Designed miniproteins, single chains, continued (5). Designs and how they scored, part 88

Each design is a single chain, and the fold is of that chain. pLDDT is the mean over its residues in the fold that is shown.

## One batch from the design tools (miniprotein)

Design m19249
Fold by ESMFold2-Fast:
Structure m19249 (fold): chain A 64 residues (1-64)
Amino acid sequence: MVLSDEEKEEILKRLKELVKTLVEQKDYEGLEQLIKELEEAAEKYPQLKEVTEEVIAYAKELLK
């Protein structure tokens, strides 16, 4: 694994906190922009794909 499990957990935690903040502020435009950036990051850096997919799934669940 290119990233340690601890590093992945820290990144995941920070991104989930950002998503939660945007949802709480009703900043849906910012949330859409973040999701787009995460999708682009996953394409450019495959090692981040699992983390980015989990964050995107979390954001989609909060929007239901």
Scores: mean pLDDT 78

Design m19250
Fold by ESMFold2-Fast:
Structure m19250 (fold): chain A 68 residues (1-68)
Amino acid sequence: SLVDRALADFRSALRGLAENPELSREEKLAAAETYLRDLEAVLREQGLSEEEIEAFREEARKAAEELL
């Protein structure tokens, strides 16, 4: 699904951020939030409902909190 692909892409980006020793946790969280907003915009353009986007957002935030 579009949500599964977006979540996989987001998790991949989070791993890149987590592995970067030059970034503080605050900077990693800010970068993750920016990317999350960009993915939400793409999903809206692709015709996903706000309910589907909210479900994606919830999973994405959990991933960021767990990995960062």
Scores: mean pLDDT 84

Design m19251
Fold by ESMFold2-Fast:
Structure m19251 (fold): chain A 55 residues (1-55)
Amino acid sequence: MDKEVAEVFTRMLLAIGTKPGEAARVGGKALGLSEEEIEEIVARAERGEDPVELL
């Protein structure tokens, strides 16, 4: 999945009430990020960073 589509999908997850860490995990997995990269963006999203900006 390209980055633009993954960002839109992650934004939709946040709009329906998905927690930031879970939205980041789903978006990162959809983008094909490694397990290590996904854990980093999940941790950052849980600290209050925008999951969409982390993709």
Scores: mean pLDDT 81

Design m19252
Fold by ESMFold2-Fast:
Formats: C-alpha cells, sequence, structure tokens
Structure m19252 (fold): chain A 96 residues (1-96)
C-alpha cells in the first residue's frame, strides 16, 4: 500500500508537469487536469480505507486545486499544489 500511494502522488505530479508543458505549447490541458483529479481520488479512497479520513479530504481538495491551476495555466500554483500533494501523501503514509 505505501509504495502504491507514493507512486500515485508522484504520477499526479508528473501529469501536472506535463500539463504545464502542454499549456506553454498552446495545447489543451483538460485531459491532464482530469487525470490529476482521478489520481487524487484514488489516493483519497486508499486513505479512507486506512481510516485516514482527514487526509483523504485534504488530498481531494489539493487535487481539485491542482486541476484548476492547470486549467488556468497558473504554473506557480500548479507546482505548489503538486509538491503539497506529494508532501501530504508522504505524511499520511507515515501514519499507516
Amino acid sequence: MKTKLANLSVAAALVAVGAILEVEMGRDPTPAAQAVKGLSEEIAKLFEEAGLTDYAKKVRDLGEKLAQAILDGNTEEALKYARELIRVTDEAIEKI
């Protein structure tokens, strides 16, 4: 479980970096924003299964903010939320 959670948070961050490049190239970032939401929801469900309901809510909120920053083309906020998603996931893993 810990390895899967860590891999999912890194995958979400990599999708966010790819979305930033897509925005800079004038491409539609919508599929990447949707992928980030899906990955964040999978992480949140795993935390709920572990009894970490507060972390599940925080990960969902961060996933929504990251997806919105991607759609807005806000590189600084997208990178901020991607880092925070990894940080929060790592913190929650230590409690399992």
Scores: mean pLDDT 82

Design m19253
Fold by ESMFold2-Fast:
Structure m19253 (fold): chain A 99 residues (1-99)
Amino acid sequence: SAPEALEKARRAFRAGDYETAVKYLEEAIKLDPNPDADTYLLLGEVYLALGQYEKAVEYFKKAIELDPNNVRAYTLLAQAYYKLGKEEEAKKWIEKAKS
């Protein structure tokens, strides 16, 4: 089930097993046609930890689209942009987090 896959993904992420976390998050998304903001936020965090910064940006933006009040998603998106060397873009997202 999608909730079971998501819980397995969270456990893998806490253990630092990022490859396994991606596998279970992809399974959760396949099982649930309307994933919540937290699912995309976690997927962004996993890709950030894996050094896949463009994918992290994609999923953090998806999380913000679903929950614009999630300040942590804006901060993590800015971190991903800093890792990509996009300092001005990162600053824009930090300013949005303060608003």
Scores: mean pLDDT 87

Design m19254
Fold by ESMFold2-Fast:
Parts: C-alpha cells; sequence; structure tokens
Structure m19254 (fold): chain A 60 residues (1-60)
C-alpha cells in the first residue's frame, strides 16, 4: 500500500521534471512509465528514477 503510493508519486515527479524542462508531453509520459515499471520490478529505487529524469532533462 505505502510502496504503491510512493511509486505513483515518483511517476508524477518524473513527469513534472521532464515537462518543466520542456520535454514533449508524450515522451515525458513514456519515460515516466518506463521508470515506474523499473521501480516496481525492483531494478531501481524511487530516488534513482528521479535522478535519471533530472539527468535526461539536463542533457537536453
Amino acid sequence: MEKEKEIEKTREEVRKILLDAGVDPEFAESVAGVLEQAVKDGLITPEQALEAARRLAEDL
């Protein structure tokens, strides 16, 4: 329950970071979905997902 809520918040924060950086909304949603799935699968942490979004935004 708490873990699912944290994952949902992480997806929204990733989307927001990318949109604030001027990323296309469709691409931002795609990246947010991929990072959400990676967190659900235990491949990365929520913090790592947010870091990945920030790095991607900075590379633009």
Scores: mean pLDDT 79

Design m19255
Fold by ESMFold2-Fast:
Structure m19255 (fold): chain A 58 residues (1-58)
Amino acid sequence: MVRTREVYKLLEDGKAKLTTITTTPDNVVTEEEKILDEKELKELEEKFEKKQKEAEEK
């Protein structure tokens, strides 16, 4: 099964680094890095809040 994980790390100057880690069924790991600005970081935080609220409505 393909597994995807997203990890973000706060950087200086209000930016963040988003790392997307994808693991294939053959155990090949692919990492993709993206630098997020302050606006993009806020959008990510809102997305995580929305997912957390949906999980609470089990």
Scores: mean pLDDT 72

Design m19256
Fold by ESMFold2-Fast:
Parts: structure tokens; sequence; C-alpha cells
Structure m19256 (fold): chain A 65 residues (1-65)
């Protein structure tokens, strides 16, 4: 699936220390599958690795919260 492909790209970039690029690929996965737990977790981890802990904490939260 496209979402799985984009998640793998994000994980690969995280392993390379390319956090901003990893964030982009996890965001793309969420555009395809907004409720994908792997993409949500990957995006949160990418933000944390980039030192963006506030953004990481907000990943996957609905607007009503």
Amino acid sequence: SEADEYIRKGEELLAQGKYDEAIEWFKKALEIDPNNPQAILGLARAYSAAGKNAEAARVGKPLAD
C-alpha cells in the first residue's frame, strides 16, 4: 500500500538522521491514511528526534480535543 511505502521511507530517513525529510514522508502517509497508527507513531518519533517534542505530543489528536 502507498501508506506502508511512505512509512518505510520515513523510517529509512529517520535511521539516516534526516528528521525533516522523515517528517514529510510520515505526513504523506497520513494524507493517504489519516488514522494509520504506524504513520502517527512514526511522525511523533520523527518530531521527537528533531527536538520538536510539543509537535510530537500533538500528533494524531483530533481538533475537538
Scores: mean pLDDT 79

Design m19257
Fold by ESMFold2-Fast:
Structure m19257 (fold): chain A 67 residues (1-67)
Amino acid sequence: MSQRVARAVGYTLLGLAHIEEGDLREAAEAFERALALDPENEIARRRLAEVLEELGEHERAAEVAAA
């Protein structure tokens, strides 16, 4: 497995931890980093779109969901 994909998984898990703590903006940043490393990461994409919707960033959520 590439190091890039492994780090993307790490950022995805970090984002999920931030959601559990209620830190939605920090969760969004973690998922954005995961997608920068692995653009095909379905979990990070879905979770980022959900978090952006909850933050009221509807346009960014739609862009992420469509990618």
Scores: mean pLDDT 82

Design m19258
Fold by ESMFold2-Fast:
Structure m19258 (fold): chain A 85 residues (1-85)
Amino acid sequence: SALERLRELTRRFADALDAGDLEAARRALEELARLLRELGHEELAEAVRELGEKAIAAAEAGDTSRAAAYATAVALLVVALEIEL
């Protein structure tokens, strides 16, 4: 289901950031944004992509607090959509 895939991709993104695997984080983020676009949520897809890129940039810079804050914002946006599905 779309809900299961949204949860899987959001988890993959968070796990990749926690592991410092920025390549895996970027792939998960692109798949998540693509799925949101396919579901008709283009504005949400762009917001998730922008926040996710900021999370990745913060992680790359070693700013774990900022990375966690942006990753949390991504998760909250996805959860808000899941409630509507």
Scores: mean pLDDT 86

Design m19259
Fold by ESMFold2-Fast:
Structure m19259 (fold): chain A 70 residues (1-70)
Amino acid sequence: SDEKLLEELLKKARESPEEVAEKGRELLEEKGIDIEKFIEKMRKEYGLEPREALSLLYLQHEEFEKVLKE
């Protein structure tokens, strides 16, 4: 389920080192996405801290996009 997927991804994001969040930042920059707006959206919709949001994006960016689309 989407809830279980998000919970698993969040756990992995919280347990990941800060370097994973930096890789998430790089992915957003490569895609030309506004990092500040992404972080604001993730905080508003999911209550995520910046580090958690960026790490989550890197760890499972394809699955994360699917979860957000729904």
Scores: mean pLDDT 72

Design m19260
Fold by ESMFold2-Fast:
Structure m19260 (fold): chain A 57 residues (1-57)
Amino acid sequence: EVEELIRRLAELGYQKGKEQAEMDVKEGIADESEIPKYAEAGRKVGENAGRLVAELR
């Protein structure tokens, strides 16, 4: 149950990071090669948020 919450928030972070990277690439402030870096950063943020929420429950 806790693991499921952490996984869902990590996946959400991954998607949000990827979306942000796509916007930055379209604006010319990032390169397409940086998309995986944005996605992984988002995933880690989501995973950390999930762990914090789990501790509050």
Scores: mean pLDDT 79

Design m19262
Fold by ESMFold2-Fast:
Structure m19262 (fold): chain A 55 residues (1-55)
Amino acid sequence: GIAALEARLAQLRQQIAELKELIAKGEMDPAMGQKSIANNEDQIAAVERRIAALR
């Protein structure tokens, strides 16, 4: 349902924030971190399209 998809969006956005913080602190390889952020952003776009299709 939509509620589960909205919870997934919140989780993905939090993961991006955490990845950005780890990169900024030098605790994560920037190339790996940026790729993970891009993958999460792609997943956010896909979930947003699924929510739009259900509304």
Scores: mean pLDDT 86

Design m19263
Fold by ESMFold2-Fast:
Structure m19263 (fold): chain A 65 residues (1-65)
Amino acid sequence: SYKDDLLAMGIATDFELLGAKAELRRVDGRIHIVVTTPTEEIKKKAEELAKEVRETTGMDIEVKM
């Protein structure tokens, strides 16, 4: 939905501000956010943010290097 698309774009921006790269994918009508991190330090920050976002929004987020 439009509301979910706006939320996902905001979340992607938050990850990019941490120094990660965020890609939005759609799987079976559900938004999946793939976060690629360049360093172990950024990965730790991204995993903390991902945990918080999953708990508050239910958004599907994958964090990798």
Scores: mean pLDDT 85

Design m19264
Fold by ESMFold2-Fast:
Structure m19264 (fold): chain A 62 residues (1-62)
Amino acid sequence: EEFRRAFKLFDKDGNGTISAAELRFALSGNKALTDEQINEVDADGNGTVDFPEFLTLMARVM
């Protein structure tokens, strides 16, 4: 859906993941993302968000 396109838009490096910092920066204008939400979806704690984690985050913001 739309989330797939949004993910690709944020994945400017084309490596299939988005850094937590990049996600927060991209959404900073609407303040919809918090550090707590980012940490919750980054289950591995590796500082990157893959597509399923991105969907979980978007579901919380919506």
Scores: mean pLDDT 63

Design m19265
Fold by ESMFold2-Fast:
Structure m19265 (fold): chain A 90 residues (1-90)
Amino acid sequence: LEEQAETLLAELREVVENPEEVKETLMRDTGASEETAEEAAERLVAAARETIAALEAGLAAARSEAEKEALLREAQARLGAAQREVAELL
């Protein structure tokens, strides 16, 4: 479970550190305009940053594997919601 959380955190840090690549990927994959892709990328980066902070704080406070598993599910749900909002822009 910790390995899954670390993998997710590493992926989210990659998104936060490379916002221009996120924008370029959205343009290539969806055909969205540069303006729309930039707004979408900004929303995804913001969601990733918030998810990193929440997951790191939650994992530090968690006392059981069940709590860590719930936090990971919550993080994934939050990301899914952000992706859905972004899909409405694309």
Scores: mean pLDDT 81

Design m19267
Fold by ESMFold2-Fast:
Structure m19267 (fold): chain A 78 residues (1-78)
Amino acid sequence: MIEEDKKWLEEHKEELLSGAEETAQRAIDAYKAGNKSEAASLITALYVQAVGARIAGVEELADHILELAKQVEKEFEK
């Protein structure tokens, strides 16, 4: 249910954003350690979370998570 999903995400957006920031840091750490498979899985999780938040209408959360995913991709290009 879209309205229930939106309310849940809005109520938990700080926790979800904190978790996404932790996931982004783990992706960068995994990539720097040479664990490219783990890094790819973690960045994929960030994109899935961003899409889910956007579908639910929580644009601010979606934009923040998407920006985190883009920052991780920049580390992969170094």
Scores: mean pLDDT 79

Design m19268
Fold by ESMFold2-Fast:
Structure m19268 (fold): chain A 53 residues (1-53)
Amino acid sequence: KTPLQIEIEIKMFEIAKATEEMLYERTGDPKLKEAAEEIEKEIERLKKELEEL
């Protein structure tokens, strides 16, 4: 993957995480918090991949 493609993927996951966090704030559903945490792990993986390029 190109660095630009990875940066776009990171931004998309950041938006998804923000959405899950917002829904958790509104509903209190712990599954939404868990989903946000899993998305954060994927963001960290992609950032690591970007740094290795």
Scores: mean pLDDT 82

Design m19269
Fold by ESMFold2-Fast:
Parts: C-alpha cells; structure tokens; sequence
Structure m19269 (fold): chain A 129 residues (1-129)
C-alpha cells in the first residue's frame, strides 16, 4: 500500500499545482526505499504539472522531511497549504509507520503582488524503542 499512498499524495499535489500560481516540493528521506517512493510522487506530479519544481534527496537517517512552498491568492493559499499538509502527514504516517509527524505552516503576504506565499514543513521522526 505505500505505492497507493504515494499516488494519492501526488494527486493532491497535482490539484494544488493546478490551483496555485507556483508549487515547489522538496523531499528528504532516511532510506533509499523511502527516496524511491518520493521520486515516484515527483515523477507523477511532473508528468501532470511540468512547471512544478521538485527534488528528492537522502537526508538524516532518523528523519524524513517534506517542504512544500506555494504562491496563490491569500484565501486560496491557506486552503491549499492545509490540504497539502494533511495529505503529506497522512502519506508519511502510512508509508513510514511508527513515526511522529510534526507540521509547521508559515504564510507571507506580498503587498506588491497581492499574493501569499505558504511554506509547509512536515517532519517525520522515528520514535525511539
């Protein structure tokens, strides 16, 4: 079922990309297997929304991290940030198992453009035995 969870996250990110002016996604994973699954998400997103900026890397051995940045009208940015945060947290819980997930969402309004930048950071840490 990890592949199904990855495809579901990809569908949510594709929706966000269609609604936002821009979308960037960065994955940092603890294992090569988790990295391969993250790359599957990015490949699916890029196929449907080629303007999305995305990257996946190996990171710290005990932590997986996902950063999503989007730009949209203020109300839309809030709705999209909450949706991608929830979908990503669910993905990490389903794909990794036995992890504690922390979500942080920051909003920055640009008065020159009238747009809001939302930065979503989701961290999954393996719980100590």
Amino acid sequence: APEAAADRLADTLIYAAEQADSLRVRFEFATPEELALGQRVLDRVKAAAPNVEGEAHLGAPDESRVEIELVADPEKAKILAERVAGATARYLQTALGGVEVEVDIEFEYDPETGKTRARVEIRARRLAP
Scores: mean pLDDT 85

Design m19270
Fold by ESMFold2-Fast:
Structure m19270 (fold): chain A 55 residues (1-55)
Amino acid sequence: GAAASREAGRIVAAGGGGRAAALAAKHEADQMTRMGFSDEEALARARRAGEMVGA
């Protein structure tokens, strides 16, 4: 949901990933939640997506 997407973006941005990484994390979290994954699973996948963009 929107809360998981927002939180994933915030965490990645705070970790120094920058705006692009934060946006990638938000997108991934939203997609995972729509597919029926838990907020915890969505956040884990979102963090990984943000790290790949921010690296």
Scores: mean pLDDT 69

Design m19271
Fold by ESMFold2-Fast:
Order: C-alpha cells, then sequence, then structure tokens
Structure m19271 (fold): chain A 63 residues (1-63)
C-alpha cells in the first residue's frame, strides 16, 4: 500500500538523517491524507511525526 511505502521511506530517511527526504515524505503523506496511518505506525519516530502532523492540521483548522 502507499501508506506502507511512505512509512518505510520515512524510517530510512530518519535512520540516514536525511531531512530533505523526511520533508518530502511528510508533504506526500499530507497530500494523500495518510497522516493517521503514520500516527498508527508501530515505529515510535514515525508515529510521533504522524501525531505532530495531525496536531498541526487541527490547529490550522481552528485558526
Amino acid sequence: SKAAELIERLKKAIENNDHSEIALVVQEAVRLGLEEALAASDDPWVSTIGRQILTGLAAGRAA
């Protein structure tokens, strides 16, 4: 699935400290509406990033 692909890409980007790739994967996840899939990941860093995206989106809607 696309969600599984993005989770694996994000894991590798974090492992390699590739900030540009992390930013691209985050943008792609938001574009595709896959933020909840990232937040539900069993990887602690991926799930933290997913939850941060969801929090940011909620704050943006309230503004």
Scores: mean pLDDT 79

Design m19272
Fold by ESMFold2-Fast:
Structure m19272 (fold): chain A 77 residues (1-77)
Amino acid sequence: VPKELLEEEVRLSMARMYLAIGELLARRGDLEAAIESYERAAELAREIAERSKDPEIRREAEALAEEARRRIEELRA
């Protein structure tokens, strides 16, 4: 596995973890911390989507960024 692909896969996993942490925090009523975790997930996913040349990784990252942004808007409403 090329080092570059491994790095993208690791960062994509980190974005997924931040999204999961945000959801956990939101369930506990810690809305501020949840928003921070979703913002980290969105930013990491956005960077991956912009830089990745792999169509599948790019698509997954775009979906994660949009999901994180959607969750932030829901909590701010």
Scores: mean pLDDT 83

Design m19273
Fold by ESMFold2-Fast:
Structure m19273 (fold): chain A 55 residues (1-55)
Amino acid sequence: DELEKLKKEKEVKEKLAKQKKRLEEIDELDAMRKAGDVEEALKKQEELRKKEILE
């Protein structure tokens, strides 16, 4: 069904929006690095990794 194709696209779109909330931190780090804030991005990335690794 062509309708299923549209539904799948909608699901992917919604998943992306939802993942954005979870990946906001990761996306922020990437954006910071691109903006030239390598030090700040590295610091935040290390903090996030430490929190996860400690688990």
Scores: mean pLDDT 70

Design m19274
Fold by ESMFold2-Fast:
Structure m19274 (fold): chain A 87 residues (1-87)
Amino acid sequence: MSEEINKLLEEIAKLIAQAKYKGYEKLKEQLEGLYETIKPYLTPEQQKLFEEALKKALANPEVVSDEEFEKRAEEVAEQVKKLLESL
């Protein structure tokens, strides 16, 4: 089973929580859209992993610079694109 997908889900969850914390509503919606795009291809266990990661991240949002946040968001978008291209 792909540890890479699990890491991607945790990173998406953290970025959604951080976007909400920073008030970046449009970026939050884009990140949520990335998750919704891959959700049909996830196992129920992976969906639960994402939900738990999001709950934890929302309770304790990670604080990084805006530049680091934007870089991570772009990296996640690219990883989702590559995942979809492999399907």
Scores: mean pLDDT 81

Design m19275
Fold by ESMFold2-Fast:
Structure m19275 (fold): chain A 78 residues (1-78)
Amino acid sequence: SLLDEALEYLKKGGKYAREGNYEEALKYYDKAIELLSKVPEGKLELALAYREKGEVYEKMGNYEKAKEAYEKARKILQ
């Protein structure tokens, strides 16, 4: 399913983030976000993906992009 594929991308993003490979982490989080945006039942996972993306931007020192990602996560959960 699209949800299962997105969860594998989230897992890969997390692996790269832990390794300090933030560029690859962002690529996989963006792939997860693209799939989860097509899956109405994946709202919690979509919010998680944006939150994880925000944490990566914080580690990169990009606080504006981190804030944007966190606001996206908040709005999804409403």
Scores: mean pLDDT 89

Design m19276
Fold by ESMFold2-Fast:
Order: structure tokens, then C-alpha cells, then sequence
Structure m19276 (fold): chain A 82 residues (1-82)
């Protein structure tokens, strides 16, 4: 189902981001943000918002507060469109 596919994709993204956060949290944030941007382009706003929140958390771990804030704003905007 769509819900099963969405949950699997989110689980896989979360696992990838968590592994990258151990060595390169800035890259982890960039990967999650890129995933969110692609999902938003496809109109998958709810899934995009979840990806943007993963990006914000990773950017916070990297110490990049500005990128974290922008990713959180992207998540909120995506939720409004969902």
C-alpha cells in the first residue's frame, strides 16, 4: 500500500541519516534536505516535512543553526500544503 511504501522509505532514510550523523552530520542534513526537496516536487508534502525535520536535526548536530532553522521552516511550509 501507499502507507507501507511511505513508512519503508521513511525508515530507510532515517537509518541512512542516523549512520551519516555519526561521521558527517552536515552531509546527513544535506541528504535529508535533498530527499525532502524531491518529495515536495512530487507533491508528497507530508513525507517531505518528515525528511526536512530529519535535516533540521542533523544540521543541529553539525552546529549549523541557520541551516537547521531553514530546514524546520521548510518542514512547516510542507505541512501547510499537506
Amino acid sequence: TREETEQRALTDLTATVNELNKTDPLLAGEVAEAAGDRLEERGLYRLAAKAYRLAAESYEKAGDKEKAKKAEEKAREAEKKA
Scores: mean pLDDT 84

Design m19277
Fold by ESMFold2-Fast:
Structure m19277 (fold): chain A 55 residues (1-55)
Amino acid sequence: SPADVIVDQLLEAQRQLGLSPEELVASLEGLLATSTDPTVREALRRAIEIARQQA
């Protein structure tokens, strides 16, 4: 799905930037608070859950 591509891109960005799981969750929650696109919101929620599992 389009959301799966966005999730993969977000997780790759985390690896490239060296963000901790906690830092990633904080950043993604900030993006979710300002996002109105339903596909982007779905991807951000899934990325947050994956990041929480990494902690």
Scores: mean pLDDT 82

Design m19278
Fold by ESMFold2-Fast:
Structure m19278 (fold): chain A 63 residues (1-63)
Amino acid sequence: SMEELRELAKKYGVSEETVRNAFRGAQTLLAEGFSEEQVIQLLVASGFSEELAREIVELAKEA
């Protein structure tokens, strides 16, 4: 949900736009058949912390 993405942005000190873009990217990659761990590692390679990347991927799986 938009509210959960806003709370993640606040918790990790990143912009809401950054978290929303990462969430949409994670949803697309999961839909294309990438594993959860592959998506997490792609987000980490893009500059996200592993903890934030894991929380984004968990929300993307539930959407």
Scores: mean pLDDT 86

Design m19279
Fold by ESMFold2-Fast:
Structure m19279 (fold): chain A 65 residues (1-65)
Amino acid sequence: VDEKAVLEALGLIYEYLGKQALERGDFKSAAEDYRKAAEFYEQAGNTEKSEHARKLAEIAEKLAK
């Protein structure tokens, strides 16, 4: 079992869930999902995707206000 590959896959899954939440107008769920994606990407060592997901979470949080 490749731990980093599993963590990156979880990041992709939560990134996709975040997109689905945005499409539904569920900005709070989108922010939570993007934050989880960022955490999994960070643990996988994918800093670029982690930073991108954090930025999407911040945008979603602003849209929820």
Scores: mean pLDDT 85

Design m19280
Fold by ESMFold2-Fast:
Structure m19280 (fold): chain A 61 residues (1-61)
Amino acid sequence: MRSEKELEELAKTAKEGLIANGADPKLAEEAVKRAVEKVGKDATKDEFYAQVGVEYQKLTE
């Protein structure tokens, strides 16, 4: 399991990455929040970023 500090850093990186690629900042924040709630502590880094992408797609559809 990852620490809470590592999860916060991962969440920040994911949000910044989405925004850098043209995502709406509020939707990016919500997508990251949902991914943290679902898989945040148990998922690998790649699985976490994949979940952020899935949650962001749900918010834009």
Scores: mean pLDDT 79

Design m19281
Fold by ESMFold2-Fast:
Structure m19281 (fold): chain A 75 residues (1-75)
Amino acid sequence: MSGLTEPLERLEAEAEEMLTAEEFSEERAREILEELERLLELGRRVLPPEQLEELERRYERIKRLLEEAKRRAEA
């Protein structure tokens, strides 16, 4: 899998940083989700099923991190 792993790891790290810093940006979160959706769509076209399942799990994990970051920042 070329070109998908590094962007995915970066987006996950950015979401984790938002959560740990207790700092949430709606615009940045939206950009992260838009990039994730593009990676997921590309993955559906080029990845074998096992790697696609891993990508989908990471997508859901990053979404949860962003939702948690928003809850903590807005609480």
Scores: mean pLDDT 78

Design m19282
Fold by ESMFold2-Fast:
Structure m19282 (fold): chain A 46 residues (1-46)
Amino acid sequence: EAVAEIARKNAEAAKTLGQPGAASYFEDLAKRAEEGAKKLNEKIEV
């Protein structure tokens, strides 16, 4: 699933609304989701 993409969009929205705490939370979520997906994709790519 595009969890990382959704989380990043939520972080962007939170930043736009002036909620830096929420933005940081969603950025962390996106980072972790991306790391997990990247680990799996690395096996496929190489």
Scores: mean pLDDT 73

Design m19283
Fold by ESMFold2-Fast:
Structure m19283 (fold): chain A 61 residues (1-61)
Amino acid sequence: MEALRERLRRLVEEAYERGLLSEEERERYLAVIDDPNASREELLEVEIDLGMRYIQAAVGL
């Protein structure tokens, strides 16, 4: 789980630096990632959401 959390933190930071996430969205995702009680399902939902943000940016949404 920790390797997944570290990867997700990097993805959140990169998405924020690229302007794909607002400050509020960044804080929200990091709160889920840093929650020791977060399930694998919740972490995968963050990964899916971040993936969707990259897709939306690529197609101009």
Scores: mean pLDDT 80

Design m19284
Fold by ESMFold2-Fast:
Structure m19284 (fold): chain A 57 residues (1-57)
Amino acid sequence: MAELTPEQVAEARRLLEAGASQDEVATTLAERYGLDKESVRAAISAMIDAGVLPRPA
């Protein structure tokens, strides 16, 4: 299972708080950190379900 670093989780939280969609956050992190977009998207979804990240509106 793909796991985001604490820095990547913090970045994802900031983007979601700024109103970015889950897909936009996944794309941004994949581009900035050279990660697979699908793996990042799955990790963000799992973290939202676990209450680690806020749900997009």
Scores: mean pLDDT 78

Design m19285
Fold by ESMFold2-Fast:
Structure m19285 (fold): chain A 81 residues (1-81)
Amino acid sequence: SSAERQAIVDEIVAEVLALVDAGRVDEAVDTLMARAKEHKLSEDDVLAAMVRVADALVRAGREEEARRFLELFSRRWREHL
């Protein structure tokens, strides 16, 4: 269901942000990709999760972490999710 998928995306975003907060940006990207595969998320759901993580970091003034997260995500995304 839409609500169930949204709940999964919300949980993934929270987990990824916690890892970034811990300085574990590489693990944050790996976790996003692994959870997306586990839950068979659509490309749109994965990109929405990525945007939400990046937006939260930018809004928190953490632009360098947002940039690093996006660079690492883009590399993993090009390797085919």
Scores: mean pLDDT 86

Design m19286
Fold by ESMFold2-Fast:
Structure m19286 (fold): chain A 69 residues (1-69)
Amino acid sequence: GKKREALEKALEELKKAKSLAEALKILREYLKDPELLEEFQELLKKRKKTLDELSIEEIQEIIEEILKR
């Protein structure tokens, strides 16, 4: 499905990100999809973290968790 392909592409781009700012820029482009934004926010709430508190590795883990659903 389109959603899975978008997330797989996001994960590949995140693995190539050289800074947290670049990773957040990539993430924001994919989170323009309302469904992806809701799933990401739900996982942030479960982790008790805000977007500003995330490392690149934690962003990747959240995207991987969404992909496993």
Scores: mean pLDDT 77

Design m19287
Fold by ESMFold2-Fast:
Structure m19287 (fold): chain A 55 residues (1-55)
Amino acid sequence: SAQLQLAIEALKLYSQSKQAEAAGDLETARKLREEADRLLASLDPAVARSTRALM
């Protein structure tokens, strides 16, 4: 479903944000986190909660 595809992309962006943070690229990490949060905000609230639980 479209909701699950967006949830997977949010998880991917969150993972990439954490990798950028570990590498010291704080600007890239922040942008990736903001993008992940925007995707989460576009999801059904129940799907967003489940997705955040995996972060």
Scores: mean pLDDT 87

